Designed miniproteins, single chains, continued (3). Designs and how they scored, part 96

Each design is a single chain, and the fold is of that chain. pLDDT is the mean over its residues in the fold that is shown.

## One batch from the design tools (miniprotein)

Design m11312
Fold by ESMFold2-Fast:
Structure m11312 (fold): chain A 77 residues (1-77)
Amino acid sequence: SAGDEALKQIQQLAENTKKQLDAAKSVDEVQNIINNTNAQLTAIVNSATLSPEQQAELNKILQETQQYIAEKYSELS
């Protein structure tokens, strides 16, 4: 389904974002990664309607990614 394809794209986006965050050396680089990721996430989410189960999985991915970002900011402080 379109929702399944969207969720796969979101999973790949989250993994790529974590890899970019691992390589980031400054707060400015982290902010650029977040801005680009949010733009891509918005485009994917707007392309499909997610089921309740897919929405729950999306929420887990977002929470995990937000935690990873918070930890990265802490490391750069």
Scores: mean pLDDT 88

Design m11313
Fold by ESMFold2-Fast:
Structure m11313 (fold): chain A 83 residues (1-83)
Amino acid sequence: SMKERRERIAKLLRENAETFYEKAKEYAKQGNFKAAESGMKFSEASLINAGRTLGEEKVDEFKAEAEKRRAEIEKLMKEVKEK
């Protein structure tokens, strides 16, 4: 069904978002801030697209989650810069 296809696509997009987020954290910890920023941008885009696939209410939820993840990456980058 179209619903099952959308749920499958959203799952893959969320898994991609998680992969890029984890890579962004590792790059941030290593002091590679350009790679961390790029990874976070790809993670945010994938998570927001997962929300768009599921509906408007999920876009707001996943956008809020992306903002929280962005703040964590920025915090990690700041901590590394202050060493």
Scores: mean pLDDT 86

Design m11314
Fold by ESMFold2-Fast:
Order: structure tokens, then sequence, then C-alpha cells
Structure m11314 (fold): chain A 82 residues (1-82)
């Protein structure tokens, strides 16, 4: 389902973003994740990039990373199913 595919792609992308050693690496991974989500799920590119930006903000604030990823994922899924 689209929900399962979105959750899987976000999890894979978020794990790669978290593992990034520099902000530039995190940014590149987040952009690649956004593009892939849009291409594979039909989510609008704008919505996917907003999700990626939320996850990148989490990379800058590691203590809130898991919470920001979960909130952004839930928001994206609800918007896509609306």
Amino acid sequence: SAREKIRRLVKEGAERVLAAKTEGEAFKIAQEMAKRIAEETGVSPAAAYLLANGILKGWKDKERFEQLVEEATETLIRAHEA
C-alpha cells in the first residue's frame, strides 16, 4: 500500500540522514529521499520536500530526531490520504 511504502521509504531515508557526518551529506540524502518518495508513492514533490526539510531539522537537533521523523511521517500520510 502507499502508506506502507511511505513509511518504509521514510525509515530508510531517515536512517541514512541520521548517519550523515556533515550537514551537506544530510541535505543530499534528504533530497534523494524526497525525490524517491514522490516518484514511488504519488505524493506531491512539495509535500515530500517539506518532509525532508523536517527530517534535516532533526539532524540539526538530534535529541528530537525520532519525534520529528514520526510527526512528519504521520502528517505526510494523513495529507496523502485526505
Scores: mean pLDDT 80

Design m11315
Fold by ESMFold2-Fast:
Structure m11315 (fold): chain A 84 residues (1-84)
Amino acid sequence: MEATATVTAKLSDKPLSPEQRDRLAQAARDTGADGELNEETGELVFTKTGPLEEAQAAVDRLTAVLNELKKDGAVESVEATIET
């Protein structure tokens, strides 16, 4: 079953450290998700289209990293959806 996963994070007013950016970029690469930053709103959006299992893996990996960044104060909110 083909699915599209979308993970949206609201960035805080604190800039991401190089280490935080590297972790997030690696998670996106490992899952094959495309990342896009909306500079006007500070929203970071990751999209993964593929088999449901791959979409779910992308959600799990990206939300885990983003929730760690939220604990560090770099991210304010994390939302994830999967459409089949």
Scores: mean pLDDT 82

Design m11316
Fold by ESMFold2-Fast:
Structure m11316 (fold): chain A 106 residues (1-106)
Amino acid sequence: MEKELLKQAVLTLAARLAYRAGLSDEEMERILKEVEEHVDNGDFDKVAEILAELAKRAGVTPEELRQLADDIIDALKQHYPSPEAEKAIEKLREIVDKAIELLEKS
């Protein structure tokens, strides 16, 4: 459940960034599958790199990226108020913080 909630949250964030970046449906499907595989493998540094690159392509600022993540966190809290959701939120925050750091250095 925790891993599934984290995966859903990360994929939702990646999809929103890909849409803002103007990716085609085919490019979005490819990137979302890559993100899903990295989440499944616990390779969260690669997830953060992909999110940062998508944010850069979308013209999303560090502040906007944090706001997009917070919107997803709020949805998780409303729909899945559980210890598993709290752990997924904590991990999502870590991934987003890394993505913001990478985006600020770009």
Scores: mean pLDDT 85

Design m11317
Fold by ESMFold2-Fast:
Structure m11317 (fold): chain A 97 residues (1-97)
Amino acid sequence: KLDEFMEKIKEEIKEAAKKLPLGSPEYETIVRSLLILSTIYGLVLEGKEEEAEELAREVFKNMTEEEIKILVELAEKILEDKELVKKIKEIAEEVLK
């Protein structure tokens, strides 16, 4: 299941590289967001849901609203775990207060 998720990440990076200039802020935001989602999902798969939520809160505090929106959109696209997507959205809204 993690391997399938990692393949989806690779596909998103390849797609972004085709459509966006390499090294652009938009490309870098996508790559960074995918790395963050990979770490969060890895923690959830290990049964460390509380650690995953705390990581999301900590990371989102250091992101712009636009960066958080991109991360949430990517989560909706690549994560099959809809409960996790819902949690990510709730944490994003909490941090953006």
Scores: mean pLDDT 80

Design m11318
Fold by ESMFold2-Fast:
Structure m11318 (fold): chain A 59 residues (1-59)
Amino acid sequence: AQAAVDAAIKEVRAAGEASGVVYDYLPRPSTADGQLADVATIERMKEALLRHIAEDAAA
C-alpha cells in the first residue's frame, strides 16, 4: 500500500512540475489524515489528478 502511494505521488508531482504548475491544494493522492488508502482508491485519485494536470497544461 505505501509503495502504491509513493508511486502515485511521484507521478503526480512529475506531471505537475513538467507542466510548470504548482498544485498547492493537492499535496498528495492520499487520505487527508495521511492514512493509506486501498490500492484501487489510490489508482483512481492518481488518474483523476493526472487528467486534471493534462487539461490545465492544454488550456
Scores: mean pLDDT 59

Design m11319
Fold by ESMFold2-Fast:
Structure m11319 (fold): chain A 64 residues (1-64)
Amino acid sequence: MIDQKKKRVKDLLLQNGMSQKKADKIAKEAGEKLKKGESISKVADWVSKKTGVDKEAVEAALSP
């Protein structure tokens, strides 16, 4: 489940023009935060602040 969320976040970041290296790093960190039990909303906010991608779009990518 977490691996699928990481892939969706990475794909979203790539679609928004981010480099593969940066998108991979952010997606891995987001996955690690989810593995540690952080909420989808908190992780989405973190990704949004790091990347400039809309929080709602990131939250949708992290949702089931």
Scores: mean pLDDT 79

Design m11320
Fold by ESMFold2-Fast:
Structure m11320 (fold): chain A 62 residues (1-62)
Amino acid sequence: MSPALEEAKRIYERGKAAGLSDEEIAVGVANYLRQRGYSDEEIKEALKALGFSDELIEKALS
């Protein structure tokens, strides 16, 4: 599993446990990974692997 996907999974699991929406989690993951120096392509692959829709991924990266 890529390092970006491992980080994304941790944020996703915590967000779900906290009752956050899929949109809030996707935006949170994208912002965090970007701050860590991951590319938009790596972030897209991580969010896609977590089952987020293409529309939601695009919104999270905007």
Scores: mean pLDDT 82

Design m11321
Fold by ESMFold2-Fast:
Structure m11321 (fold): chain A 64 residues (1-64)
Amino acid sequence: GKEEAAKLAREAARKLGLSEEEAELAGRGAQDTNLGVQLLLDGKEKVAEAAGIGAREAKKRGLF
């Protein structure tokens, strides 16, 4: 579900060396497509990447 997408996004963010605040933001972006797009537009490319990884992995695992 959305919680698993957020968890996977936070894990991806930590692996990318992002801060705890950025990991939380990536989790929110994985749950909210509009926020995910806004992160990319704001130049937070690594945060948006982590959010996308979390959302994609959750969907692949049938957790979406």
Scores: mean pLDDT 79

Design m11322
Fold by ESMFold2-Fast:
Structure m11322 (fold): chain A 101 residues (1-101)
Amino acid sequence: GRLEDLEGWLGNDGRTIGFRGRAVGAPPGVYGVQVFDEKGNLIGSGGAGVDADGRVTGGAWLKEPAKPGKYRVRLYRGDEIDADNPQGELVAEGEVEVREP
């Protein structure tokens, strides 16, 4: 699946990234989230929901404060999703542009 039209924002002094957008090819449900920087480093983990209309909303807690910029979001299905080692199925991914509030 693919995440499209993602809008992102920083919270908690840069320690969280929230996002919303559209999930294409991802079934409705609850997903684990991982967030990666432009170099492909895992910077945070959280959760997201996809509704029956294909709208996604989610967020992640970050290992260190983030700056505005482009990040990659991945949605995983499974109960055994660890921050450092996701054991769930990769269901959807996309780029989010995080802007200053």
Scores: mean pLDDT 79

Design m11323
Fold by ESMFold2-Fast:
Structure m11323 (fold): chain A 55 residues (1-55)
Amino acid sequence: SMEQQAQQQREQIVLQHRQQAEQLRQTLTGLDLTKALMLLTADTTDQLVRIRQQL
């Protein structure tokens, strides 16, 4: 179903977010890390909203 497919896509997006956040933590520190994580979180949120809107 569309709902089950959307849930799987949401889980994949969350996993990708965690992996990207970890890479940022390994390469950046301080304010630069904070800004990068905020931008990543905004992008991930946008992706999740788009998945919800497709239902």
Scores: mean pLDDT 83

Design m11324
Fold by ESMFold2-Fast:
Structure m11324 (fold): chain A 65 residues (1-65)
Amino acid sequence: AEAAREYALKAAEAAAEGDSEKAREYSLQSIKAGGDGNYASMAGAAGAAGNREVAEREALKAGEG
């Protein structure tokens, strides 16, 4: 759960920085670590939209942390 959350947070941060490629890679790592793919994807999308707080919140749900 912790690893899935950390990857989802990194995906959101990469997306917020405009690095879509890294955001996608971290989202996939979150899913592989047992995270919820829906919340990981939402974290990335929120980050890309500039909603960092929403991105972090969805990342927490991805890892159930």
Scores: mean pLDDT 70

Design m11325
Fold by ESMFold2-Fast:
Structure m11325 (fold): chain A 84 residues (1-84)
Amino acid sequence: SVEEALERARQAIDKAREAVESGNKETAKKYADEAIQLADELEKSGRLKEAAIVYARVAEIYQKLGDTEKAEELRKRALELFEK
């Protein structure tokens, strides 16, 4: 369900942030990527603003990990969804 996807996205973002703080870059990327998949599900379900928020939060995680290209891609995706 959409509600389940939202809950799981929040949990994945929280775990990714914890992994960034602990210096575990691989774990952070794993949870960040899970959040992207959940954002894709939200987008397909028509929950564009919720998907945009998840993409934007994951972009911040990738920026902290030094993956500027991935962060920029996700920010662009979030902005496009906010404009719809």
Scores: mean pLDDT 88

Design m11326
Fold by ESMFold2-Fast:
Structure m11326 (fold): chain A 92 residues (1-92)
Amino acid sequence: MAELFKKMDELANAEVPDPAEVAAVRAELAKLAPVGAALTARVEAAADAGASDVEQVRLALELMAEEGFDREVLEEIAEAAEKEFGEKIEIP
């Protein structure tokens, strides 16, 4: 997972991304689509129940940790959300 996100960041910051690496990253993301859909459904259910934006982010981080996402990915999401919402978000 972390290797996939690192490759995505490298491709996004490359002046001329390699089309073969872009295709490989897209194929790996397609394999993760069912996991992403399940996480999204749980976060949306919490939002429908009145969870705040910060509570939704905390839930997403907990679910991502359970699915085996790397700590570096969780830390980047938490830091971005802290900047957006102004509240401290601890990673699991």
Scores: mean pLDDT 68

Design m11327
Fold by ESMFold2-Fast:
Structure m11327 (fold): chain A 100 residues (1-100)
Amino acid sequence: EEAKKKEEAEKLIEEGVKLMQEALDYAKKEDPNVSESVIAQLEAAIRAVRTPEAVEVGREAGLEAADLLEKEGNKEVAEKVRETTEQAYELTKKAKELLS
């Protein structure tokens, strides 16, 4: 049972990391001039989603990246980053619950 919960949590974390990496790649593709601040926040979110204890930090970093994108005029990219951040948050929150 414990081994199964750990395996399920690992898969959820991998999916969350993949979603946040895809969000970073999407931001870079849609905006070649995406700021270093946006990149740094998305990279922070990717690192945090790998750590169940940092689930809230990962969500905050992803949402901050979206806010920065919106301020930079990329509202559509910002909306997708927000949606992806919330999806990754739900996956990693569930992983944290399985590991507790």
Scores: mean pLDDT 85

Design m11328
Fold by ESMFold2-Fast:
Structure m11328 (fold): chain A 70 residues (1-70)
Amino acid sequence: GHMISEEEARELVERQLRELERLGVDEAELELARFVAEAMLEKLKGADEEEIARREAELRERAAALEAAR
């Protein structure tokens, strides 16, 4: 598999966060999502692309759950 650089991983995360913002997720939850994403990027600097995609899916599921709870 392709090993994602920190820069590439950050770009993917930023793209996902922008989509969450477009979805209308609460600002406080969006800030929490950014904080969690930054912490995960630090741990996943050398992670495989598939692992990054899996983590993105987890974040997306959380955002959907928050939206459903409105």
Scores: mean pLDDT 68

Design m11329
Fold by ESMFold2-Fast:
Structure m11329 (fold): chain A 104 residues (1-104)
Amino acid sequence: ATLEAAYEGLKEAYGEEVAEKAMELARRILSGSLTAEEWRATPLEVRERAVLILHILAAGLSPEEAYAIMSKPSVEEMRAALREALARAGRPAQYLPADEVEVE
């Protein structure tokens, strides 16, 4: 499944602990169980990785694309790979809201 492929990609690039934290956050967002306080208390890097997983799922990308994106060595390269995958799928890159990915 796409979610599992995203986990395996993160695990390959960053190790199990990083992959598990991002995946747990993504699952909690999907289930509606995450509070605003928990979101604000979560490190930016974990939030960025979770948001990337959610965008991959929302775009309906394949497990192979999910793995390729999430195995990139930096969040910046993951974002670039996501934009390229969206373009190949015939979907324009959607704006990622700053409040979901970055704090100004």
Scores: mean pLDDT 76

Design m11330
Fold by ESMFold2-Fast:
Structure m11330 (fold): chain A 96 residues (1-96)
Amino acid sequence: SLVESFQTGYSQGVEEASKLSTEEEIVNAINSALDNLNKALANNDLNTAAFYLGKALGLFNAGSSKLSAENRLKVAEKLRKVVAENPVLGEVVKQV
């Protein structure tokens, strides 16, 4: 299910963030997850898209204390935009 894929991605994102030390590493990991999310959406693979959205959110939430206020805002805006432009993914986020 999309919810299970999102939750699995989120858990992996949280775990990955705990192993990253620098702001650059956290930002790069989030951008990598978002790139993979966009590739999944281009292929109409909603399960993979939900997984990478979960991973990006998990990385952001667990890694946010390592981010500057500016990078935290930029990442939050990217995540908000993805959710707003993809209503099916927005519904998944609301259920978790």
Scores: mean pLDDT 89

Design m11331
Fold by ESMFold2-Fast:
Structure m11331 (fold): chain A 100 residues (1-100)
Amino acid sequence: SSMQQQIAQELTREGQARVAAAVAAATSVEELIARLGEILDELARRAREQQLSPEVVDQMLTRLGAHAVMLLRERGWPDADIRRVAAFMTARIRAILAEL
């Protein structure tokens, strides 16, 4: 619905801002992974409370994962660290969606 899409867009924008802040503040891959996991879990919980469909949640979380990878590349993080974060995001999103 248009209302569900509006809520998803607002949550995605908030999520992107939180991801950007986490990337800017992180001093290690381990710290970043922990913060990104918390962000994904919180946004997925709020999306469920707002009765968003699994398809909308998948699209939202996938966009957040792509945004994190983009920011890490722009900031010049090592390729190995970017791959590790990308693998974590993919696995965490899959786990969240399996519980929907």
Scores: mean pLDDT 89

Design m11332
Fold by ESMFold2-Fast:
Structure m11332 (fold): chain A 94 residues (1-94)
Amino acid sequence: APVQPLPAPRPSEEEVRAALEALIREGERTGDPYLLQLALKEAVLGKLYDLAERAARALGRLGASEQALRLIDRLAEEERLPEEVVERLRAAIA
């Protein structure tokens, strides 16, 4: 192929999933809502909705439910999330 090589290979879905699971675990361990909000965003963008639900549930458990709901509403608008996904994420916070 007569093109310049791109710097750094794209991570696999498995590697992304493992990184997000580690980020969620760290957020839960430290009680850091910022890490959980970051994990929620990245999981939604990667369409890893099971991990998004885990991050949302962790945010609810930390008492960051209002911030989590605002983030989900923003992501639903920006990424045009299916209604079923939005309902699942909201249910995870409760």
Scores: mean pLDDT 80

Design m11333
Fold by ESMFold2-Fast:
Structure m11333 (fold): chain A 63 residues (1-63)
Amino acid sequence: SSMEQQRAAAKREQAVAFLRQQSKEKGLSQDEQDERVARLTKTLDDMIAKHGNSIVDTITILE
C-alpha cells in the first residue's frame, strides 16, 4: 500500500541519517560513511522484501 511504502521510505531515511551522524561522530571518512550507508540500505531493502514494510519499525528503534 502507498501509506506503508511512504512510512517505510521515511523510516529508511531516518535510519540512514542516524548512521551518517554516528559515523561522523566516530571520525570515519566520507568513503567509509558511504560504504556503511550502502550496507545498511541493502540490509533494510532485503529485510523489507523478505518480511514486509512493518519490519522497518523494529529496525529503526534499535539503538
Scores: mean pLDDT 73

Design m11334
Fold by ESMFold2-Fast:
Structure m11334 (fold): chain A 65 residues (1-65)
Amino acid sequence: SHTSYAAANILLIALEIEDPSTRLERRGGRIVIETADLPTARDIAEAAGRLYEESTGGEVELRYR
């Protein structure tokens, strides 16, 4: 839904504040989120990923470094 997509984007902003090295890439029908392998960053990335999957119906891949 549009609301889930908006919420995912807000969480992505929060993730970029927590970890400024965060990257979001769109590859075909897939969204890839890369962030630091830190507990708070992982929690925010997982929440954002779920909301993106809900809004788009597409695959979301989480990568940690």
Scores: mean pLDDT 84

Design m11335
Fold by ESMFold2-Fast:
Structure m11335 (fold): chain A 74 residues (1-74)
Amino acid sequence: KLEEKLKFLLEQIRKESTEEEYKEFLEKLEKMKKEGASLEELAKFALEKNIEIGVKKVKEAVEKTVKRILEEKE
């Protein structure tokens, strides 16, 4: 069921985002709905956001690790 998949993706985004980031995402999602986006398009948008969050977390983890190594070595 596509609606269940969308709800699952929204739940993941909510858990992984700040309140501000989640609000911005919801505003974009509502704009898409207002512009006549299909449930499939909304699900794709949510999936893309979930992937983006995952990639960002990996980049932030790498950056933090590099920064720690540099700080330890001066």
Scores: mean pLDDT 76

Design m11336
Fold by ESMFold2-Fast:
Structure m11336 (fold): chain A 108 residues (1-108)
Amino acid sequence: SPEQRKFDALVLSLLGELHLTKQLIKSNAPNDVILDSVNIAIKIAEELTEFMKKNNASEEALKLAEETIQKLKDIQNAVKNSAPNEDILKLVDDAISTVNSLYSALME
């Protein structure tokens, strides 16, 4: 359906941006560059969440979307506070895992 294609596009865009964030951290990119990537991921996650609300997504899927946004904000705060790269990478991997769970919930 056109609705499903929009969910697919937003989820793939979010995963792509999170993968880019992960590569930027691994390459020791400046914090401002990493923050720009995280801020883009937050905007995509917020757009996805609003699209989900308009399309009557399940309570489980909405909860996972809100959890995703919170985890992205945790990554943003960790970068702003110059946390160790290993700790930020763990937060990014956790966010990716939550997005994968969200995508699974949207497919049911």
Scores: mean pLDDT 90

Design m11337
Fold by ESMFold2-Fast:
Structure m11337 (fold): chain A 86 residues (1-86)
Amino acid sequence: MEEQLRLGEETIQGLNDEAIIEVQVEDGRITLTRVDDASFATEEELRRQRERNRRDLISAFRRVLEELPEQAPEVVEMMRALLDSL
């Protein structure tokens, strides 16, 4: 879901209008869900949209990481691992 990005114990959601990302944190597990648009007919068009979404996600993650306290190091590490996978 795209709306606001808030890093907490349980839920993190996408921040950008063009990026639809939902992140759930539960008992040390993080689930990252992004919305794929099926309207893209070619791999090139899909790739361009993915690049935009990835860029928006990276920007959102950077903001969250700057605001995240050291009290949640496991969450920070998992967020960085997800970011690196993008």
Scores: mean pLDDT 52

Design m11338
Fold by ESMFold2-Fast:
Structure m11338 (fold): chain A 78 residues (1-78)
Amino acid sequence: TRQQVQQLVVQLTNAVLNGDEKKAEEYAKRLASLISDPADQQAVLEHAKKAIEAAKNGDTQSATDHLGEVARTAGRAL
């Protein structure tokens, strides 16, 4: 489970930074599905969405900050 979370965070990060919105959305949903707490699921989905939007606008700093929040929330949850 922790290994799956780590793998999905890496895949989500790569998809966001490569501009692959479809894969980023897929990995974010899969990552959220591994989190049992509803508040943490929503936090992961919201930060992933903001990371995707920031990357689309060329805001790499904001994208990286939101991806960091996804990694922290997912790592804390399980």
Scores: mean pLDDT 84

Design m11339
Fold by ESMFold2-Fast:
Structure m11339 (fold): chain A 73 residues (1-73)
Amino acid sequence: MEEEKAVEAMRKAAEYSKNPDDPEATQKGAEYLREVKKIFPEAFGEAEDRFIDLMLKEKKTIPEVREEMRKRR
């Protein structure tokens, strides 16, 4: 049941988002978002893909990702 797994992953991602300045919490949250993307790839656009990459590959926190996205404009 893919929808149930996606809901659980989203819930865990939201739980980790309560500590946005913690890079470990942010990385774990991004891993759960990546699981949601495997189930619903169409729900994730270019911006969402960049958020996940910045968190997982570059290990940035949520505030750092927001600044990076702003500077790209």
Scores: mean pLDDT 70

Design m11340
Fold by ESMFold2-Fast:
Structure m11340 (fold): chain A 93 residues (1-93)
Amino acid sequence: MPSLKELAESLAKEILSNIKDPKLAEVFKEIFEEGIKNNRPMEALGIASFMLVELENGEPERGRRLIEALMDHNNLSEELKEFFLKKYEEMVK
C-alpha cells in the first residue's frame, strides 16, 4: 500500500501534467516540495491545488483570505504559512 507521501507525489505529478502555465507549474512544484520537507505533503498538495482553483476563478484577494484560513485550520507553522503565501503572490502576478 502506498504511503501518504507516495500518494501525494502521484497526485502532484498528475496535477503538474495538467498545468499549462509553466510559471504556475513551477510555483506548484515549489509549494509541494516545501510541504514534503516539512512532513506536510497532503496539506501542501491541497493548499497548492486550492490556489490554482482560486486563480482560475479570478478571485485572488478572496483566494488569499481562504488560503490563510485553510492554513490556520490545518495548524501549519508560521514559517510554512509565510512560504506558501509568498508563493501564492508569485502565482497571482
Scores: mean pLDDT 80

Design m11341
Fold by ESMFold2-Fast:
Structure m11341 (fold): chain A 112 residues (1-112)
Amino acid sequence: SIREKVEEALNELAELARSLGFEVQRDFVLTGPDGERFVVDLLARAPSGALILVEAREKENPELAEYLQRLAEERFGAPVEVLQLSASELEKDFEGTLERLKEELRRIAASF
């Protein structure tokens, strides 16, 4: 199922992040100024304090990614990057989509 593909991709990204020295938390909650709650599937914290947020969605939403980045930067006072995982892309091409996401994660990690 698509849910199983999303979980498999999240597990592989979490394992990669840990192998790169990040501390990883699952199902992390960010709260907006109005009390709205956003569940982030993975929160990866570098030794420097910099963060990568991984959010699974049906389709990428750049505006939401920017909003989550801002909320996390305000909360933690550290650089934040948001990586969105598209369930739709995983369903069409699991291996290619996952490899692209892993390359993006490695690129972000190298900048921290």
Scores: mean pLDDT 86

Design m11342
Fold by ESMFold2-Fast:
Structure m11342 (fold): chain A 74 residues (1-74)
Amino acid sequence: GMSVSDFLKSVGITRPEHEEALRAAGITTVEDIALTPRSSLNALLGEEDGHKVWKEAIKLLEAEGVEDIKRAVG
């Protein structure tokens, strides 16, 4: 599976502070990102980067056939 580090790089998030903030919050998988409230991601990454990271996590999981994520996050 894709690591959070590789995922962040794939979506253009290259600042080490963003990866560290996610790890400090216990977010270690792309699924954890998708299941994290957007308000919490915005607090960790900022509104623009938080929204982008969440949106791209949902897209990746949808492409992998993770139907449960669509039901969990709407």
Scores: mean pLDDT 75

Design m11343
Fold by ESMFold2-Fast:
Structure m11343 (fold): chain A 59 residues (1-59)
Amino acid sequence: SSTSTRNSLVSQFTSLVNNANTLYTQGNTNPSNSDTLNSQGDTNLSNATGLGDQAVGLS
């Protein structure tokens, strides 16, 4: 159902946002790898935005 698909997308969105926040925190505490960790965080947020847009479309 559309509701099940939407709930799955919202769950994935929340997971990606949490992972991005973790990566940004690690970047702040590890300056030698900060660029890589921040880039990974940005990728997760970009993916989360796409999933969020899909979830809104199913609402």
Scores: mean pLDDT 78

Design m11344
Fold by ESMFold2-Fast:
Structure m11344 (fold): chain A 80 residues (1-80)
Amino acid sequence: MVEEFEKEVEKLMEETKKKIENAKSPEEALKILKETHEKLLDLLNEYVAKNPEEKEKLLEIFYKKDKELAKLADEKYEEL
């Protein structure tokens, strides 16, 4: 279950990296970040509801990936 969540999150992260790389403006990159953050929150809430016993592990993965997303957006902003 945690492995399924991690795999879905990793897929979302890879898709988001491609979108950010193709962003033409800082505003576009920020929009992509916000949309991905919302999707990541939805996934977290869904998996926590289905597997409350894994909540701590799911939260750890979420915070790690959320921080990684913010860093990607910041790096792209500095390039633009």
Scores: mean pLDDT 79

Design m11345
Fold by ESMFold2-Fast:
Structure m11345 (fold): chain A 77 residues (1-77)
Amino acid sequence: SEALKRARELADQLAKAVENGDIETARKLTPELGEALSKVDGVTQVALTMYVLAAAFDAGKEEEGAELVREILRRAD
């Protein structure tokens, strides 16, 4: 699925940005990931959103991670 591939690629890019402390890039990728997730099933939305949240927590960016996840879910609706 092209939609699944795009969502996974964007989730990976966002996770890497967060891991590198590049929160500005992560915020820019957030609307794109939200749109991509709107085109995949709910299980995939939860899995990729939790993947991003886990990356943020591992990087010590819990507050920023929660902010990004809220925005992703808002746009995926």
Scores: mean pLDDT 85

Design m11346
Fold by ESMFold2-Fast:
Structure m11346 (fold): chain A 59 residues (1-59)
Amino acid sequence: SQNIRDQAIGLIRQGRYDDALQLGQQLSQIDPNLARQVGDIADRMGYPDLGQQIRQMSQ
């Protein structure tokens, strides 16, 4: 789960929105708390829609 989180954050930094969303969805099923943290990071990096989608999938 930590490895998937780090990959998702890396994709967000690169602006790879769809890939980051897909990994965020996978992370939400494995570790919802880490997925929510990734969503919050996406918000701070300027991708609030991505962050909201990941958080909604997480609970």
Scores: mean pLDDT 78

